Designed miniproteins, single chains, continued (2). Designs and how they scored, part 1

All scores and structures are predictions.

Each design is a single chain, and the fold is of that chain. pLDDT is the mean over its residues in the fold that is shown.

## One batch from the design tools (miniprotein)

Design m4001
Fold by ESMFold2-Fast:
Structure m4001 (fold): chain A 60 residues (1-60)
Amino acid sequence: EATTLNVTITAISSTTVKLTISVNGTTIADTTLSNDEAKNLISAVIAANNITSTTITITL
């Protein structure tokens, strides 16, 4: 089963990013986070959505 995960990361400062996460075209997160919080949120989304086949696109 193909599930598409799209992650857009925009650097705001050396410690913070704007993060947008979409699963199959549905935006589930759009927020400003620390770098560590962003990593934790991405990991949680992967786990929560049981993503087994995905493409992650990161735009900096």
Scores: mean pLDDT 73

Design m4002
Fold by ESMFold2-Fast:
Structure m4002 (fold): chain A 60 residues (1-60)
Amino acid sequence: MEEIEEFIRELIEQGKSREEIVRELVFFMESRGILSDKSGLERADLAEKLVEEIEEELKK
């Protein structure tokens, strides 16, 4: 499983809101240099999409 996906799933299991998860994920990406060629807004948009997709997979 991708490190990012595992990170998002862990935050969901902790009961964090989508907004909190997206914020944590953006910070995680910045700290690790993931998508360092992207702006903060682009990273936030991508983070929101990733969190939404994983949340929908878990909802079923």
Scores: mean pLDDT 74

Design m4003
Fold by ESMFold2-Fast:
Structure m4003 (fold): chain A 72 residues (1-72)
Amino acid sequence: SALEEELRRLLEELEELRERAKEAGDQKLYNEIQKFIENARRLLEEKVPEVVLRAAIAEARKLIEQTKERLS
């Protein structure tokens, strides 16, 4: 579905940001991103309702924004 494709795209961006957090020495940020990625991957493996996917997409977008600000 389009929602699953969007979540997968956001997870790829989060994986890149996770590596940047590691390079910056921000282990707490790395762990927060990693935990989100693991939880979101479980949602993609299961056939969860669209409302759950939309919530995960919103959380991913917020985490990406917060991470970019923190790493700038």
Scores: mean pLDDT 89

Design m4004
Fold by ESMFold2-Fast:
Structure m4004 (fold): chain A 74 residues (1-74)
Amino acid sequence: SSMHEKIIEEEIEKFKKLLEHLASDPTYSDEQIRAAAEWYIEEVKKYLLEVKGLSEEEVEKLVREMREIAEEII
């Protein structure tokens, strides 16, 4: 649905901004940034499944996209 698409888009933008912020800070190691990325992915997955009522398929697709973003930034 258009509402689910909007939620997914907003979560991707938040995730990208978080990783770009962490990657710009020389006090964070690549290991710490990867740990933060994985924590955020798990929290978003739980939130979208349990609170927003997205399907397993929609959430797994988003998780895949988030991991691709992390590989590009880190």
Scores: mean pLDDT 86

Design m4005
Fold by ESMFold2-Fast:
Structure m4005 (fold): chain A 82 residues (1-82)
Amino acid sequence: AAEQAYLAALEGGAWLLVTRPDGAAEVREAAEEARRAAEESTDPEERAKALAAAEGAEEALALSPEEAREVAERGRELRAKL
């Protein structure tokens, strides 16, 4: 649900920031798209998920390089189990 969308966006954003030269631009675009989706959605559940995803991506952009590496490692461990 919304918490999962937030964590996925945060961990995915941190991974992009660590692994890609253009990661910050990609995460910023994802945050903008998620906010637009939240504004356009009439379904409370979909709106909550989109807002959580935007917040997660914005939180990733606010991380220090050290924090981003730690969050990305956590996300990598979770994705390896899928």
Scores: mean pLDDT 77

Design m4006
Fold by ESMFold2-Fast:
Structure m4006 (fold): chain A 65 residues (1-65)
Amino acid sequence: TEEQQKLINGALNYVNEHKPEEIIPQAKGLLENNPNNIEARAALIKAYEMLNQLDEAEKERQKLA
């Protein structure tokens, strides 16, 4: 919903301000603790997209929905 989109946009802004290589392990750690963390999942998807790892990004996107 709109609230979920706001959380996702916040995560995407965070990734844009940091190196995607640093975001991936951080987001994975957060998701190990809480697999329903929408912000961490969105950040992980964006980081993979920035690294052109599109198959990994799609795999994570399927878990977000």
Scores: mean pLDDT 76

Design m4007
Fold by ESMFold2-Fast:
Structure m4007 (fold): chain A 91 residues (1-91)
Amino acid sequence: SAARQETVQLLARAAARAIEAGDARAVGEYAGLLEWMGETLLAQIALQEVRERHGEEAAREAERYRRETLAMPPEEQKRLIERVVAEVREA
């Protein structure tokens, strides 16, 4: 749906901003949400970009938070998506 595609684009934008900021935890959280939505390639790209820009330790931290976010109950994942979407739209 158009709404789903918009959500994916806003999450990808949030991930790009987190990569620029060196916020490995946020990159991991957004990658986990993207993967939960079925956007596995976008999640992999975000993890590779944080590794390239911030090094292996940052990539390892992002991977940890990706796994933790992906393991969250679906209702928590949906709430986190709504929060991130609202924050990105206001920025």
Scores: mean pLDDT 88

Design m4008
Fold by ESMFold2-Fast:
Structure m4008 (fold): chain A 95 residues (1-95)
Amino acid sequence: MEEELRRRMEEEVERLIAADAALMRAEGASEEEIEAAVREGRELLEQARAEGVTPEELIEQLERVREALRRALERAREAGDAEAEARAEALLAQL
């Protein structure tokens, strides 16, 4: 079970890295800048593993980010902010 949770956490972190890369590309960042950001994200993940951070702690952090994005999405919808709504939806879809 722990190996499954760890694998899921790694997949969710990879999705977050991919989401950030996609947003950077949409904002006109160079492929070199995107590749550097992806490398940094993966290095941070390896450091977290070396420090003995538990999969449960990382999953809890990801769930808190998802919940914050859901609240931001609902708030954007209530305010009629189509750009904020689209950004929150894109981030949620990639998590």
Scores: mean pLDDT 67

Design m4009
Fold by ESMFold2-Fast:
Parts: structure tokens; C-alpha cells; sequence
Structure m4009 (fold): chain A 91 residues (1-91)
């Protein structure tokens, strides 16, 4: 069963927004962020995700949830703007 184009767009847009906040974007998803928000924003997402990954690798994420939440707070406006740009593209 394949989703209809409009349903697929909503699911893909929501998944990308969640991936931005969670620190789990693929290189293809990062290219989509660059296409809609520009290369500077895409680079900022990459940098914030690298910081989040370092916390997980060091085990710091288990002790310093506050730092993870601070990184997610920086990513949240980018995720919101991404959703708005994708919605504008479909209208």
C-alpha cells in the first residue's frame, strides 16, 4: 500500500521535522533543509546534531539532559520554519 502524494508529503514533512529536533537527519534530508532554508541553516543543523551526538557518545546524555534540551530548543525554530516552507511549497 502506497500513500497518496498529499499523505506522503505530510508524513515526510512531519518525519523530517521530528528528525531535525531529535538529531537524526540523513544526508538526503539535510539537502532538503538546505534547499528550503539555505546552506547556512543546513550547516547550523549539522553542527547542533554533531554536538548532540558527542553527548551520546561520551555518555554525557545520561547525566546532562539539560544540555540535550538546550540543543533541541535551538533546533525547534528550524524545524518549525522547515514545516512552514514545505506547507508553502504544497499550496
Amino acid sequence: MELKPVQKHVVETTALALHIISGEVTEEELKEIERLLGPEVAERVRELHEEMAKLVDDGTAKADRKKIFELQDKLAPIAVEFVKKKEEEEK
Scores: mean pLDDT 72

Design m4010
Fold by ESMFold2-Fast:
Structure m4010 (fold): chain A 79 residues (1-79)
Amino acid sequence: SYVEKVVEALDEAIKELEKYKKEKNLTPEQEKLLNEIIEEVQRLRDELEANPDMSKEEIDALLQELYDKIKALTAKMLA
């Protein structure tokens, strides 16, 4: 299903972000912001798993919200 494909994609994203955290010599502030990004991705992943009947339109809207949150967090890292 679309839900299953998106959950798999989010799981892969979490793995890549955790790998990035381990391989990069991040400052404590950068690590905190990266952890917040990982938490937001994980939150959406868990919400989709809990609601397997969610429509593609609803999922796409939640993905857009996630994108906006990640964009805001990365902007803080650059400020």
Scores: mean pLDDT 85

Design m4011
Fold by ESMFold2-Fast:
Structure m4011 (fold): chain A 67 residues (1-67)
Amino acid sequence: SRQELYQQLLEALRERDWEAAKALLKQLGFSDEDVNWLLSFWEAQRAAEQAKKRAEEELRELLKRLG
């Protein structure tokens, strides 16, 4: 069902399984252009979140050495 496809899509996006996400988006009726745009947008958002996590970890290590 379409609901099952949506659940699989959310799981694929969470796991960064872009191959599965692309296939599921096409099954949901998205064009190749829309699929590429959406995946590029989600990858950029994920990269930003990862950069923030690294910065926070580096700050914690710095504070541990200074304190």
Scores: mean pLDDT 77

Design m4012
Fold by ESMFold2-Fast:
Structure m4012 (fold): chain A 89 residues (1-89)
Amino acid sequence: SELRKLVLEAAEAIEHGIEGLKEGKITAVVGAILALIGIMEELRRDKSIPEELRERIIEAIERGIKALLEENIEEAKEAIEELREIAEE
């Protein structure tokens, strides 16, 4: 599904951001955050997604962005795990 694809793209973007943090590449981290913001905008526009599910996905993405900004790799990994779990539902 298109939703599953967006959720997995969000998880991949956070993963790319983590690699950017590990390598000290600020441009990679910024790129990951911008990609995540774009995915959240797409999710917010799609009113066909059940509201509770949409909010849960957005909250996971927002936690991922916060973790990347705070350079908290562990918290960023938790956001990836939650997004992957949602994609398997």
Scores: mean pLDDT 88

Design m4013
Fold by ESMFold2-Fast:
Structure m4013 (fold): chain A 97 residues (1-97)
Amino acid sequence: EEEEAKKQAVINEIYEDFRKRYEELLKEMVEKKLTFPEAVHKLDELIDEFINGWVDEKVDELAEKYGLSEEAKQEVRDEVIRRLNLEKEHFLFPPLP
């Protein structure tokens, strides 16, 4: 229970940071009047950057802050990466209602 609450807090904080960066990118796209292909490329790069580096740094930082075990830290990393890959897929191929 307590460890699950800590894992969820870390996941939520990492995902909130992703959302803020994503919103900043969307604002930049509108303000700079980027073409759709340029916007797609930038979003793909953002998600790739998060998966290949930023997530590891944030998981390490927040795991220390919240006092997660190494196993819980790995579970959080795996879940965040899973969600980011799903976001990338949904952006490129949004599900039909």
Scores: mean pLDDT 73

Design m4014
Fold by ESMFold2-Fast:
Structure m4014 (fold): chain A 95 residues (1-95)
Amino acid sequence: KIEELRKKIDELLTEAGRLHDEYIAAVKAGAPVEERLKLLEDYRKKVQEAIDAINERIKLSGKTTPLDKLLLSNLQAVLDEVERQIKVYRKKLAA
């Protein structure tokens, strides 16, 4: 169970990284705001899924490591930044 969650966390973080790379490529290519927003929303969902999987692993192991706290803190900071960017793009689409 714990090893399966570790593998799932790695897969989710890998997927999040790919979506972020696609987002950066779309920005550089001048892709439409709608496409950039979709990529950013998909990235946010994968980061949230990773946070949820880490919390489930902590629950099953009954312990939180310093590395877990650092990773969760970093992922929360990423979510906060992505939410700010999504808000900016939504305003551009509404104008």
Scores: mean pLDDT 85

Design m4015
Fold by ESMFold2-Fast:
Structure m4015 (fold): chain A 64 residues (1-64)
Amino acid sequence: SPDEEQRQRILKEMESIIEEASKVDPELAEHFRRIKELLIRRDASVDSLQTALTSIKEEFKKVK
């Protein structure tokens, strides 16, 4: 479904940012990893995943 494709895309982007963050700030990367895992565990909506991805991107920009 389009929602599942969007969900997988967002999760893949989160993982990519976590990978990059782990190279510069391992504590921040672990924080992002916990957020991703919690959202997956709670079966969060696509909108919630997108909001979390935006927040993760903003936090990562502050340390990059």
Scores: mean pLDDT 85

Design m4016
Fold by ESMFold2-Fast:
Structure m4016 (fold): chain A 64 residues (1-64)
Amino acid sequence: GPGEYRLTALRDVELVGSPPVTLKKGESVVARNVRILPDGTIEAEVEGYGVVMADAADFEIERL
C-alpha cells in the first residue's frame, strides 16, 4: 500500500535484496510500496537494498 511501513523481524531472517540483508529477531527496516501477495509473500522497497521479498509470517508490520 502507499506510505511507509516498519517491518520488524519476529525471527532471524534474510531479506533477498541488492545486497541481501540479514535481520536478527527484533530488528526493523522501513519499507515503501509494501504489497502482500496472495501466497503471503511481502514485496517491498527498502532504501539501500532495492526491492526485497520475504515471508509476511516472519514480520510484524506497522504503518508509519
Scores: mean pLDDT 81

Design m4017
Fold by ESMFold2-Fast:
Structure m4017 (fold): chain A 64 residues (1-64)
Amino acid sequence: SIADLQARIAAMQAEIKELEKEIKELEKETSQQGVQRLTGAKLRKIGLQFEIELLQKQLAALQG
């Protein structure tokens, strides 16, 4: 379970890295559609960051 949690955290961190790249590209966009897509990508990143924090707390409790 510890190894599974670590693998899941690593996968979500990789997804955040891809989202950060996407956000950087979308920040160059000036259209209303581009702004909506940027907002969606930022919200997804926040959700993943929250999930990672929860999993890290679970991992710490198991290792404690």
Scores: mean pLDDT 84

Design m4018
Fold by ESMFold2-Fast:
Structure m4018 (fold): chain A 88 residues (1-88)
Amino acid sequence: SEAEAKRLLEEARRHGEEALRARAAGDSGTAFQHALQAGQLLVEASKLDPEAAARLAEELARRFAEAGMHVLAREFRDLAKSMREKAE
């Protein structure tokens, strides 16, 4: 449902923001765990709204790159591309 997709996207965004906060605090382990949760929620959201999920994945990839989290940035860019391939 649209409401379910929105909830999953809002949870993914929150985890992405917590990952960035943890990175800024020097806690790379916590940052990775939150980024992993964000990615998992984006995969679930993409089954309901692949376009919105891809846009958020692209946004988080950009923010991760700006924070020096280049591996996560690449993974989230690849995730966004995969999600767009599923969109009509």
Scores: mean pLDDT 88

Design m4019
Fold by ESMFold2-Fast:
Structure m4019 (fold): chain A 61 residues (1-61)
Amino acid sequence: MEMTPEQLLESFEAFLKANPDWPADVALAMFRRELSESSWSEEEKAAAERRAQEVLDAHAA
């Protein structure tokens, strides 16, 4: 299923909220894998990865 950058970020944030005990490095690795398989531009992938890191940092705090 091909998701938009917004949908992938929403799914990632929802996943972290539903699974607070998940290791952040594992969650980020899964997100990066989905990004690498997407047909999005390099700019969109870089922006999504930065936003995912911000979500992780906020979740960990």
Scores: mean pLDDT 74

Design m4020
Fold by ESMFold2-Fast:
Structure m4020 (fold): chain A 94 residues (1-94)
Amino acid sequence: MSVEERLEQAREHLEKAREALERGDEEEARKHVYEALEHLSQLTGEDIAAMSPEQLEELLRLLEELAELLEKLGEPEAAEQVRRQGELARAAHG
């Protein structure tokens, strides 16, 4: 799966998670949040280093949205880990 496909899958799952949370379906929201996390976690440091500025900005936006949804689901430690991944992604670009 390409970098672009991974970012698109994460976006789709985060959208579904938000919709589920708005309906009060926390179990469905959690499922989609973790699917998005799985797609983003498959990006290697080499993939991230090779990203365009636009792809990096999209990755950082998706990681922040993922962290916010994890906080809403009562998982603040997971949210902090996701934000840390964003910091490491920025460090991969000099």
Scores: mean pLDDT 85

Design m4021
Fold by ESMFold2-Fast:
Structure m4021 (fold): chain A 67 residues (1-67)
Amino acid sequence: SDLERAKELLRKALKGLGLDLSKPASEFDAEEQRKLRAAMDLVRKENPEISEEAIREAAEELLGPLP
């Protein structure tokens, strides 16, 4: 599904940027929030067939509610 693919791609992008996935997004500082936005933007641009909604849902499943 788009959601499962978005989760896998986003997980790889976030780890590539050095984000600790054990930490919820609600606890992210400004730098971690920038990295999250960069990872989501990268997945969106590289995979235009995946909806922005699926990428958002993937982020929330991995990191909890987004700030």
Scores: mean pLDDT 81

Design m4022
Fold by ESMFold2-Fast:
Structure m4022 (fold): chain A 65 residues (1-65)
Amino acid sequence: SMEEELIKVMVDHGVPREEAEKMVNEAQAKKLSPTQISLYAGMAVLPKDPGLANRLTQDIMDVLK
């Protein structure tokens, strides 16, 4: 499912699985766009590592194309 693919991308970038599941569930409840989901994940997880945050954002966008 799209939800599991998003969780997998987040986990592959170092997000704990439980946290990734909560983020995806919250994003779906709020009906966030792909861009909003990617920005939300980047801001919540990797605020002190801009390079990793940008990579996670791009990979989430690629899943949601």
Scores: mean pLDDT 70

Design m4023
Fold by ESMFold2-Fast:
Parts: structure tokens; sequence; C-alpha cells
Structure m4023 (fold): chain A 81 residues (1-81)
């Protein structure tokens, strides 16, 4: 999957994902015992990661093959929009 990205695209993707993870961690830190908040932040991270990969030209079919069932559900939801 990631092998389809250039070295520059991989670095950019990693930097963007690190920023998104830091934002999610900050949000969870406000109420770490709130399971619904944690689940929503995880869902948001997966959705944004899928969006970034689609933006970089990774085909939806390849994402479907390489994603966990939960991530595939988010991919289909995103593609339906």
Amino acid sequence: LLERLSEEQRKELEERLERLQAEADAEVAKDPDNRALVEEQVRRLIREAIRLLLEKGIPAEELRRNSAPSARELLEELLAE
C-alpha cells in the first residue's frame, strides 16, 4: 500500500498523521474515561487517514483490500458522500 507513495509523499503523510494523532490525544486528554469520545477520535483518525491516502492517489479498491473491517466501513461511508 504505502510502497505506491513517493518518498516525499510518505514523509508528508507521516507528518500529517502525526499532527492528527496529537490533536486526537489532546481531545481524549480532556476526558480520558469517556469511551464514546475515545471511539469517536479513533474513528476520526481512521477517516482522515483514508482521506489522505485517497488524496495521494491510492485506489479505493486497494484500500478495501488492505483495511480492517471497521476501516472498510468508514471508507464506504466516505465514498458515499
Scores: mean pLDDT 74

Design m4024
Fold by ESMFold2-Fast:
Structure m4024 (fold): chain A 108 residues (1-108)
Amino acid sequence: EEEEFKEAIENYKPQLEEIMKKLGLKSKEEFEKYAIEKIEENLAKATEEEIEAALESIKEIKEEITKVVKKPEEVEKIAKEIEEAIKNKDAKKLLEAVEKLIELILEK
């Protein structure tokens, strides 16, 4: 079960690169710009109910990720960064925090 979760996260980066190729995005900068635009659009349209649901999901994901990483304290820090970014509708910080979380999982 822990290995299945880790494998799913490891598959995330290759899928991200494949999505970039399909969308015609040629650089990490173009991808980040596209991702930020889509996150900003979604956060601007998000209801209070959707924000609360997202924060709840982060709590559940945090518990599972904490079990599989070398540095569980970093998960807590990154989770707070994600929560603050969602509350402040800061798409750039949200993307950066999610990228940090994925790297933390893959480092194990």
Scores: mean pLDDT 68

Design m4025
Fold by ESMFold2-Fast:
Structure m4025 (fold): chain A 70 residues (1-70)
Amino acid sequence: SLADLLAFLSTLPPEALVPLAEALGIPIGEFSGTPVGLARGLARYRPDLTLEELRAVAAEVLRRLGLPLP
């Protein structure tokens, strides 16, 4: 759900949001790098993506950035 998506994205470090958008192929120039902006981008460009798949991609992005998992 959108609420679950927003809740998850809100647990991520702010510096992870833009790299996560890039990893998922979401146009960064249309989004502020906020949880709400990224959630809207996901709904528009990646409606196929499950929350489980999103968590997996986010974990890999956090690992590459040297940031802790939520």
Scores: mean pLDDT 80

Design m4026
Fold by ESMFold2-Fast:
Structure m4026 (fold): chain A 86 residues (1-86)
Amino acid sequence: DALARLLQALQDLQDTLQALVAQLRARNVPGADDWVARAQQGLDLVRQGLLGQLRNPTDPQYVDVALQGLQLLQEVIREGSAALAA
């Protein structure tokens, strides 16, 4: 089921982001607040896209909004993980 896989992937991303944020704050990494804000923006875009698709299943724009959110989350995870690797 594609929906079940998508929900699982979203949960895994949220868990990864929560762990990353906790580590960034514990280490007092400069720019942690900016990464947290961008992560929240990415999550909000994914939620907006998914809710929009459920309400308007024939409108392709909501899939694009969700994908934009996922791309932003992937970027934030990559940047935050790199900062913790030092």
Scores: mean pLDDT 77

Design m4027
Fold by ESMFold2-Fast:
Structure m4027 (fold): chain A 61 residues (1-61)
Amino acid sequence: SPEKQQMLDWLELVKKSMSPETAAKVDELMKQIEKSTDPKERQKLMEQASQLAAEETLKRL
């Protein structure tokens, strides 16, 4: 879906600014998002990845 691809592209971009530990967790979620065939499960995985990215941003403030 377009939303899935946009999320993956965004996560790949923001990984460059994350700690190695957080980047590894995001990378694992990205793999699960690509592998998921259930739209509802995929949405939850995308939310988890977005939350990790937001938490990393807050840590820098």
Scores: mean pLDDT 77

Design m4028
Fold by ESMFold2-Fast:
Structure m4028 (fold): chain A 94 residues (1-94)
Amino acid sequence: SSEAREQLIAEIERLRAETLARMRAEGAPESEISWAELTLGLVRHYIREHPDASFEELIAVVEKLAAQAREQGREVTAEALERVRELIRRVAAE
């Protein structure tokens, strides 16, 4: 539903803000912070631009991005994407 997607977008934005604040507080490299900001922003944008995409399709997109982040050694970004995947699963179950 549109309401479920609006909730998901709001929860992803909260997760993004919390993740970036934590990374800055912990002295993460600016490159890692930028990758997290762009990647989580891209996920939010994808959800907005694809209202007809299934939750399974959204999970597949997030899993692909998490795999790319791990290949690049971006562990904090990959962990944040795993949390986004769990948020999508939770919203899909409601």
Scores: mean pLDDT 85

Design m4029
Fold by ESMFold2-Fast:
Structure m4029 (fold): chain A 74 residues (1-74)
Amino acid sequence: MYKEKLAEMLREAGLSDEDAERWAEEIVKGATPSQLKEILSKFSPEDLLRLVQMMHQGVSLSDAIKKLKEEQKK
């Protein structure tokens, strides 16, 4: 399930088990299946941590994904 994979990546990025589970749940609830596939295929654990930081600051999930994709585009 996508939530499990996201939680693992967030733990690898340095989040606690509790924080990783919480943010993985939020991402799954807010994202479409297509967005979840894109996150899991294109984003590193560090990218996911950045995504969570942006969401914590009030950036929407869709805008946070867009910003990360722009940062990776060369």
Scores: mean pLDDT 79

Design m4030
Fold by ESMFold2-Fast:
Structure m4030 (fold): chain A 95 residues (1-95)
Amino acid sequence: SSLLDTLRDMIDDLERNFDRLTPLQQILFLRDIVDGVIDAGILQRDQEVLELAGKVREKLDYLLKNFDKISDEEIRKKIEELLEELRRALDRLES
């Protein structure tokens, strides 16, 4: 679908520009992607995707709240893990 294509393009844009973005910008960009995945899960009535996206959102909120207490390297690692989880959610929605 056009929404899923847009979300995949957003992930690819984040990965392409990852080293050019601050950790805060990476978190905020990822939040926009998560919100889109939640919207797609609602539209397709996929409970597993909604649960996965909800957990990713909670992890992002934790990173945002604790930004000053976590190293840039650890933030980067967590963002990469969350991007992988979102790619799996999109793959599920395309099936």
Scores: mean pLDDT 85

Design m4031
Fold by ESMFold2-Fast:
Structure m4031 (fold): chain A 98 residues (1-98)
Amino acid sequence: MEVEVLMARGLSPEMVELLERGERSLEALQRNSSSGFLVVRDVADGRYLAIDPAGRVIELSPDLAAKVEELAALKEAPDPAFVRELFERIDAEIARNA
């Protein structure tokens, strides 16, 4: 399925190159996942998903989805502490649902 890439942490150079080349297929991003995580939005149904380093896809809780949407809507760089807490919560959600 087609996705919008909203945020990323610790991606491999190979994954960065795929994103720069315009890759937006969830299946392709899953196959090329090896480090960090991606947060994406499903274009068809608007679900917020996380792709972990093993290529597993986890649907984000409504609370985390709302925080990701808030971050994506910001015009200025967000507070580093807010970004760190959000990433830690996403990591915990990935671990819980993997």
Scores: mean pLDDT 75

Design m4032
Fold by ESMFold2-Fast:
Structure m4032 (fold): chain A 62 residues (1-62)
Amino acid sequence: SAIDELAEEIKREHEETGKDALEIAVEYLRKGKATAGALAEALSKLFGGDPEKIKEVLESFA
């Protein structure tokens, strides 16, 4: 799915750059590469947690 592909891309960039996954997700949101909802679901798949709460955190950086 698009969410699974997004999760894999965030994980790869984290491994390549050493940036926190949340930092990468915020950059993707700011660039318009993905929605806060899609990024929150991707981060939830990688690390667990409530995607609604993660979405609120991401939107605070938008």
Scores: mean pLDDT 84

Design m4033
Fold by ESMFold2-Fast:
Structure m4033 (fold): chain A 105 residues (1-105)
Amino acid sequence: MEKIEEANKLAEEGTKLRHEKKYEEAGQLFRKAGELYYEAGDYLSAAKAYIYAGESYYKAGKYEKALEAYEKGIEAAKKALENGDESAEDLIKEAKAKIEEIRKE
């Protein structure tokens, strides 16, 4: 699937940028990967990508973008659960915990 292949490439590049501590750029790539996974119907991969985007934005001090990314991750994870992917429950819990942490800062 063309969209999944593009999303995989963006997620790999985002992971590399995160290791280089280029957190805002990494967040942008993970967010775009999440959008492409979501459009392709791969809601589990979309949820993971959005959560990685949220974590990256948080480390960059971009708290509003982090909150938006985590919220999109929860939406994608809920769709993954509806499709029978039970592992998405842990993703919802993780994203909710991160949202609460940001709101305390």
Scores: mean pLDDT 88

Design m4034
Fold by ESMFold2-Fast:
Structure m4034 (fold): chain A 94 residues (1-94)
Amino acid sequence: SLEDLSEEIERAMVELQVAVAKLSSSQPAVNEEAAKALGIDGAKLEAEKPLFAEIVEAYERGDIERLERVRREAEERGLESAARFAERAIEALR
C-alpha cells in the first residue's frame, strides 16, 4: 500500500542518516571543515556527536525506550539535529 511505501522510505532515510553518522564519526577533521563551511556552530556540533553515536547504537538494537530518552535529552539541551534524528529513528522502528 501507499502507507507501506511511506514507511519504507522513512526507514531508508533513517538508515542513510545512520550511515552518514558512522562515516562522520570516523573522519572528525572532515566534519569540522564541513561545519565551518556551512556556518554550523562547532560547539553545538561537538555536543551533538555523542548523542548521534548513542542514537545509532540504540537504533541498531531496536531500543525505542533508549531513543526516547536521547530525544528528550536533546530537546532539553536545545540540540535540534539530534532530537530530530532520534524522533525519525523511533518512527522507523514502529
Scores: mean pLDDT 72

Design m4035
Fold by ESMFold2-Fast:
Structure m4035 (fold): chain A 67 residues (1-67)
Amino acid sequence: SMEKEKEELRKRLEKAKEKMKSPDKEVQEEAMKTIYDIISESQKKGLGDILEEGVQEAVALIKKMKE
């Protein structure tokens, strides 16, 4: 089900966001890779709403990291 796939991807995105709060740079880098994987998978599967959600979260995290 597409709805179950979206829920799984959102759950993975939330876990990645939590890991980005870690002071460990390696953990932060792995979390960012996970977010990009979620974006790529969403694009490939045509899940436009979760794709937009993932992109917005990635942009927000990148802006925070550049501060």
Scores: mean pLDDT 76

Design m4036
Fold by ESMFold2-Fast:
Parts: C-alpha cells; structure tokens; sequence
Structure m4036 (fold): chain A 75 residues (1-75)
C-alpha cells in the first residue's frame, strides 16, 4: 500500500541521517520529496497527512518542513 511504502522510505531515510534535533522533520521532508518523485500523481500534502498519522509527526506544514530542511542543509 502507499502507507506502507511511505513508512518504509521514511525509516530508510531516518536511519541514514546524522543525529540532530530536527532529524525527524528533515527525514519527513526528504520522504515527501522521494515519494512524490516515485508517484508524481500523489500530492505532497497527502503524503504529509499519511506521515503524520503513521509516524506521530508534529503538526507541521509543508512550508515549515521546507524551511527546516533548508536550515539543515545551510549548516
């Protein structure tokens, strides 16, 4: 299912990232990009909704995730 694929991609990305306070949010941002690349017909907002429900992510928006990932890469 799409939910299982999203969870699998998140787990793979999460375990490969270095430890940081924003690790979970960075992994979520990268997961949304990877899933959308593989399934372009699935909107990023839907991917984020599934991630929030499956992985108990904080109530962050796509815009907030984008800012968090940008700050992480700028370090």
Amino acid sequence: SLEEEIKKIFEEIYKKLPESKDKKLVAASLTIKEVHKKYPSVPPEKILEILRKLLNLPGVSLAELSVTETKYKAK
Scores: mean pLDDT 77

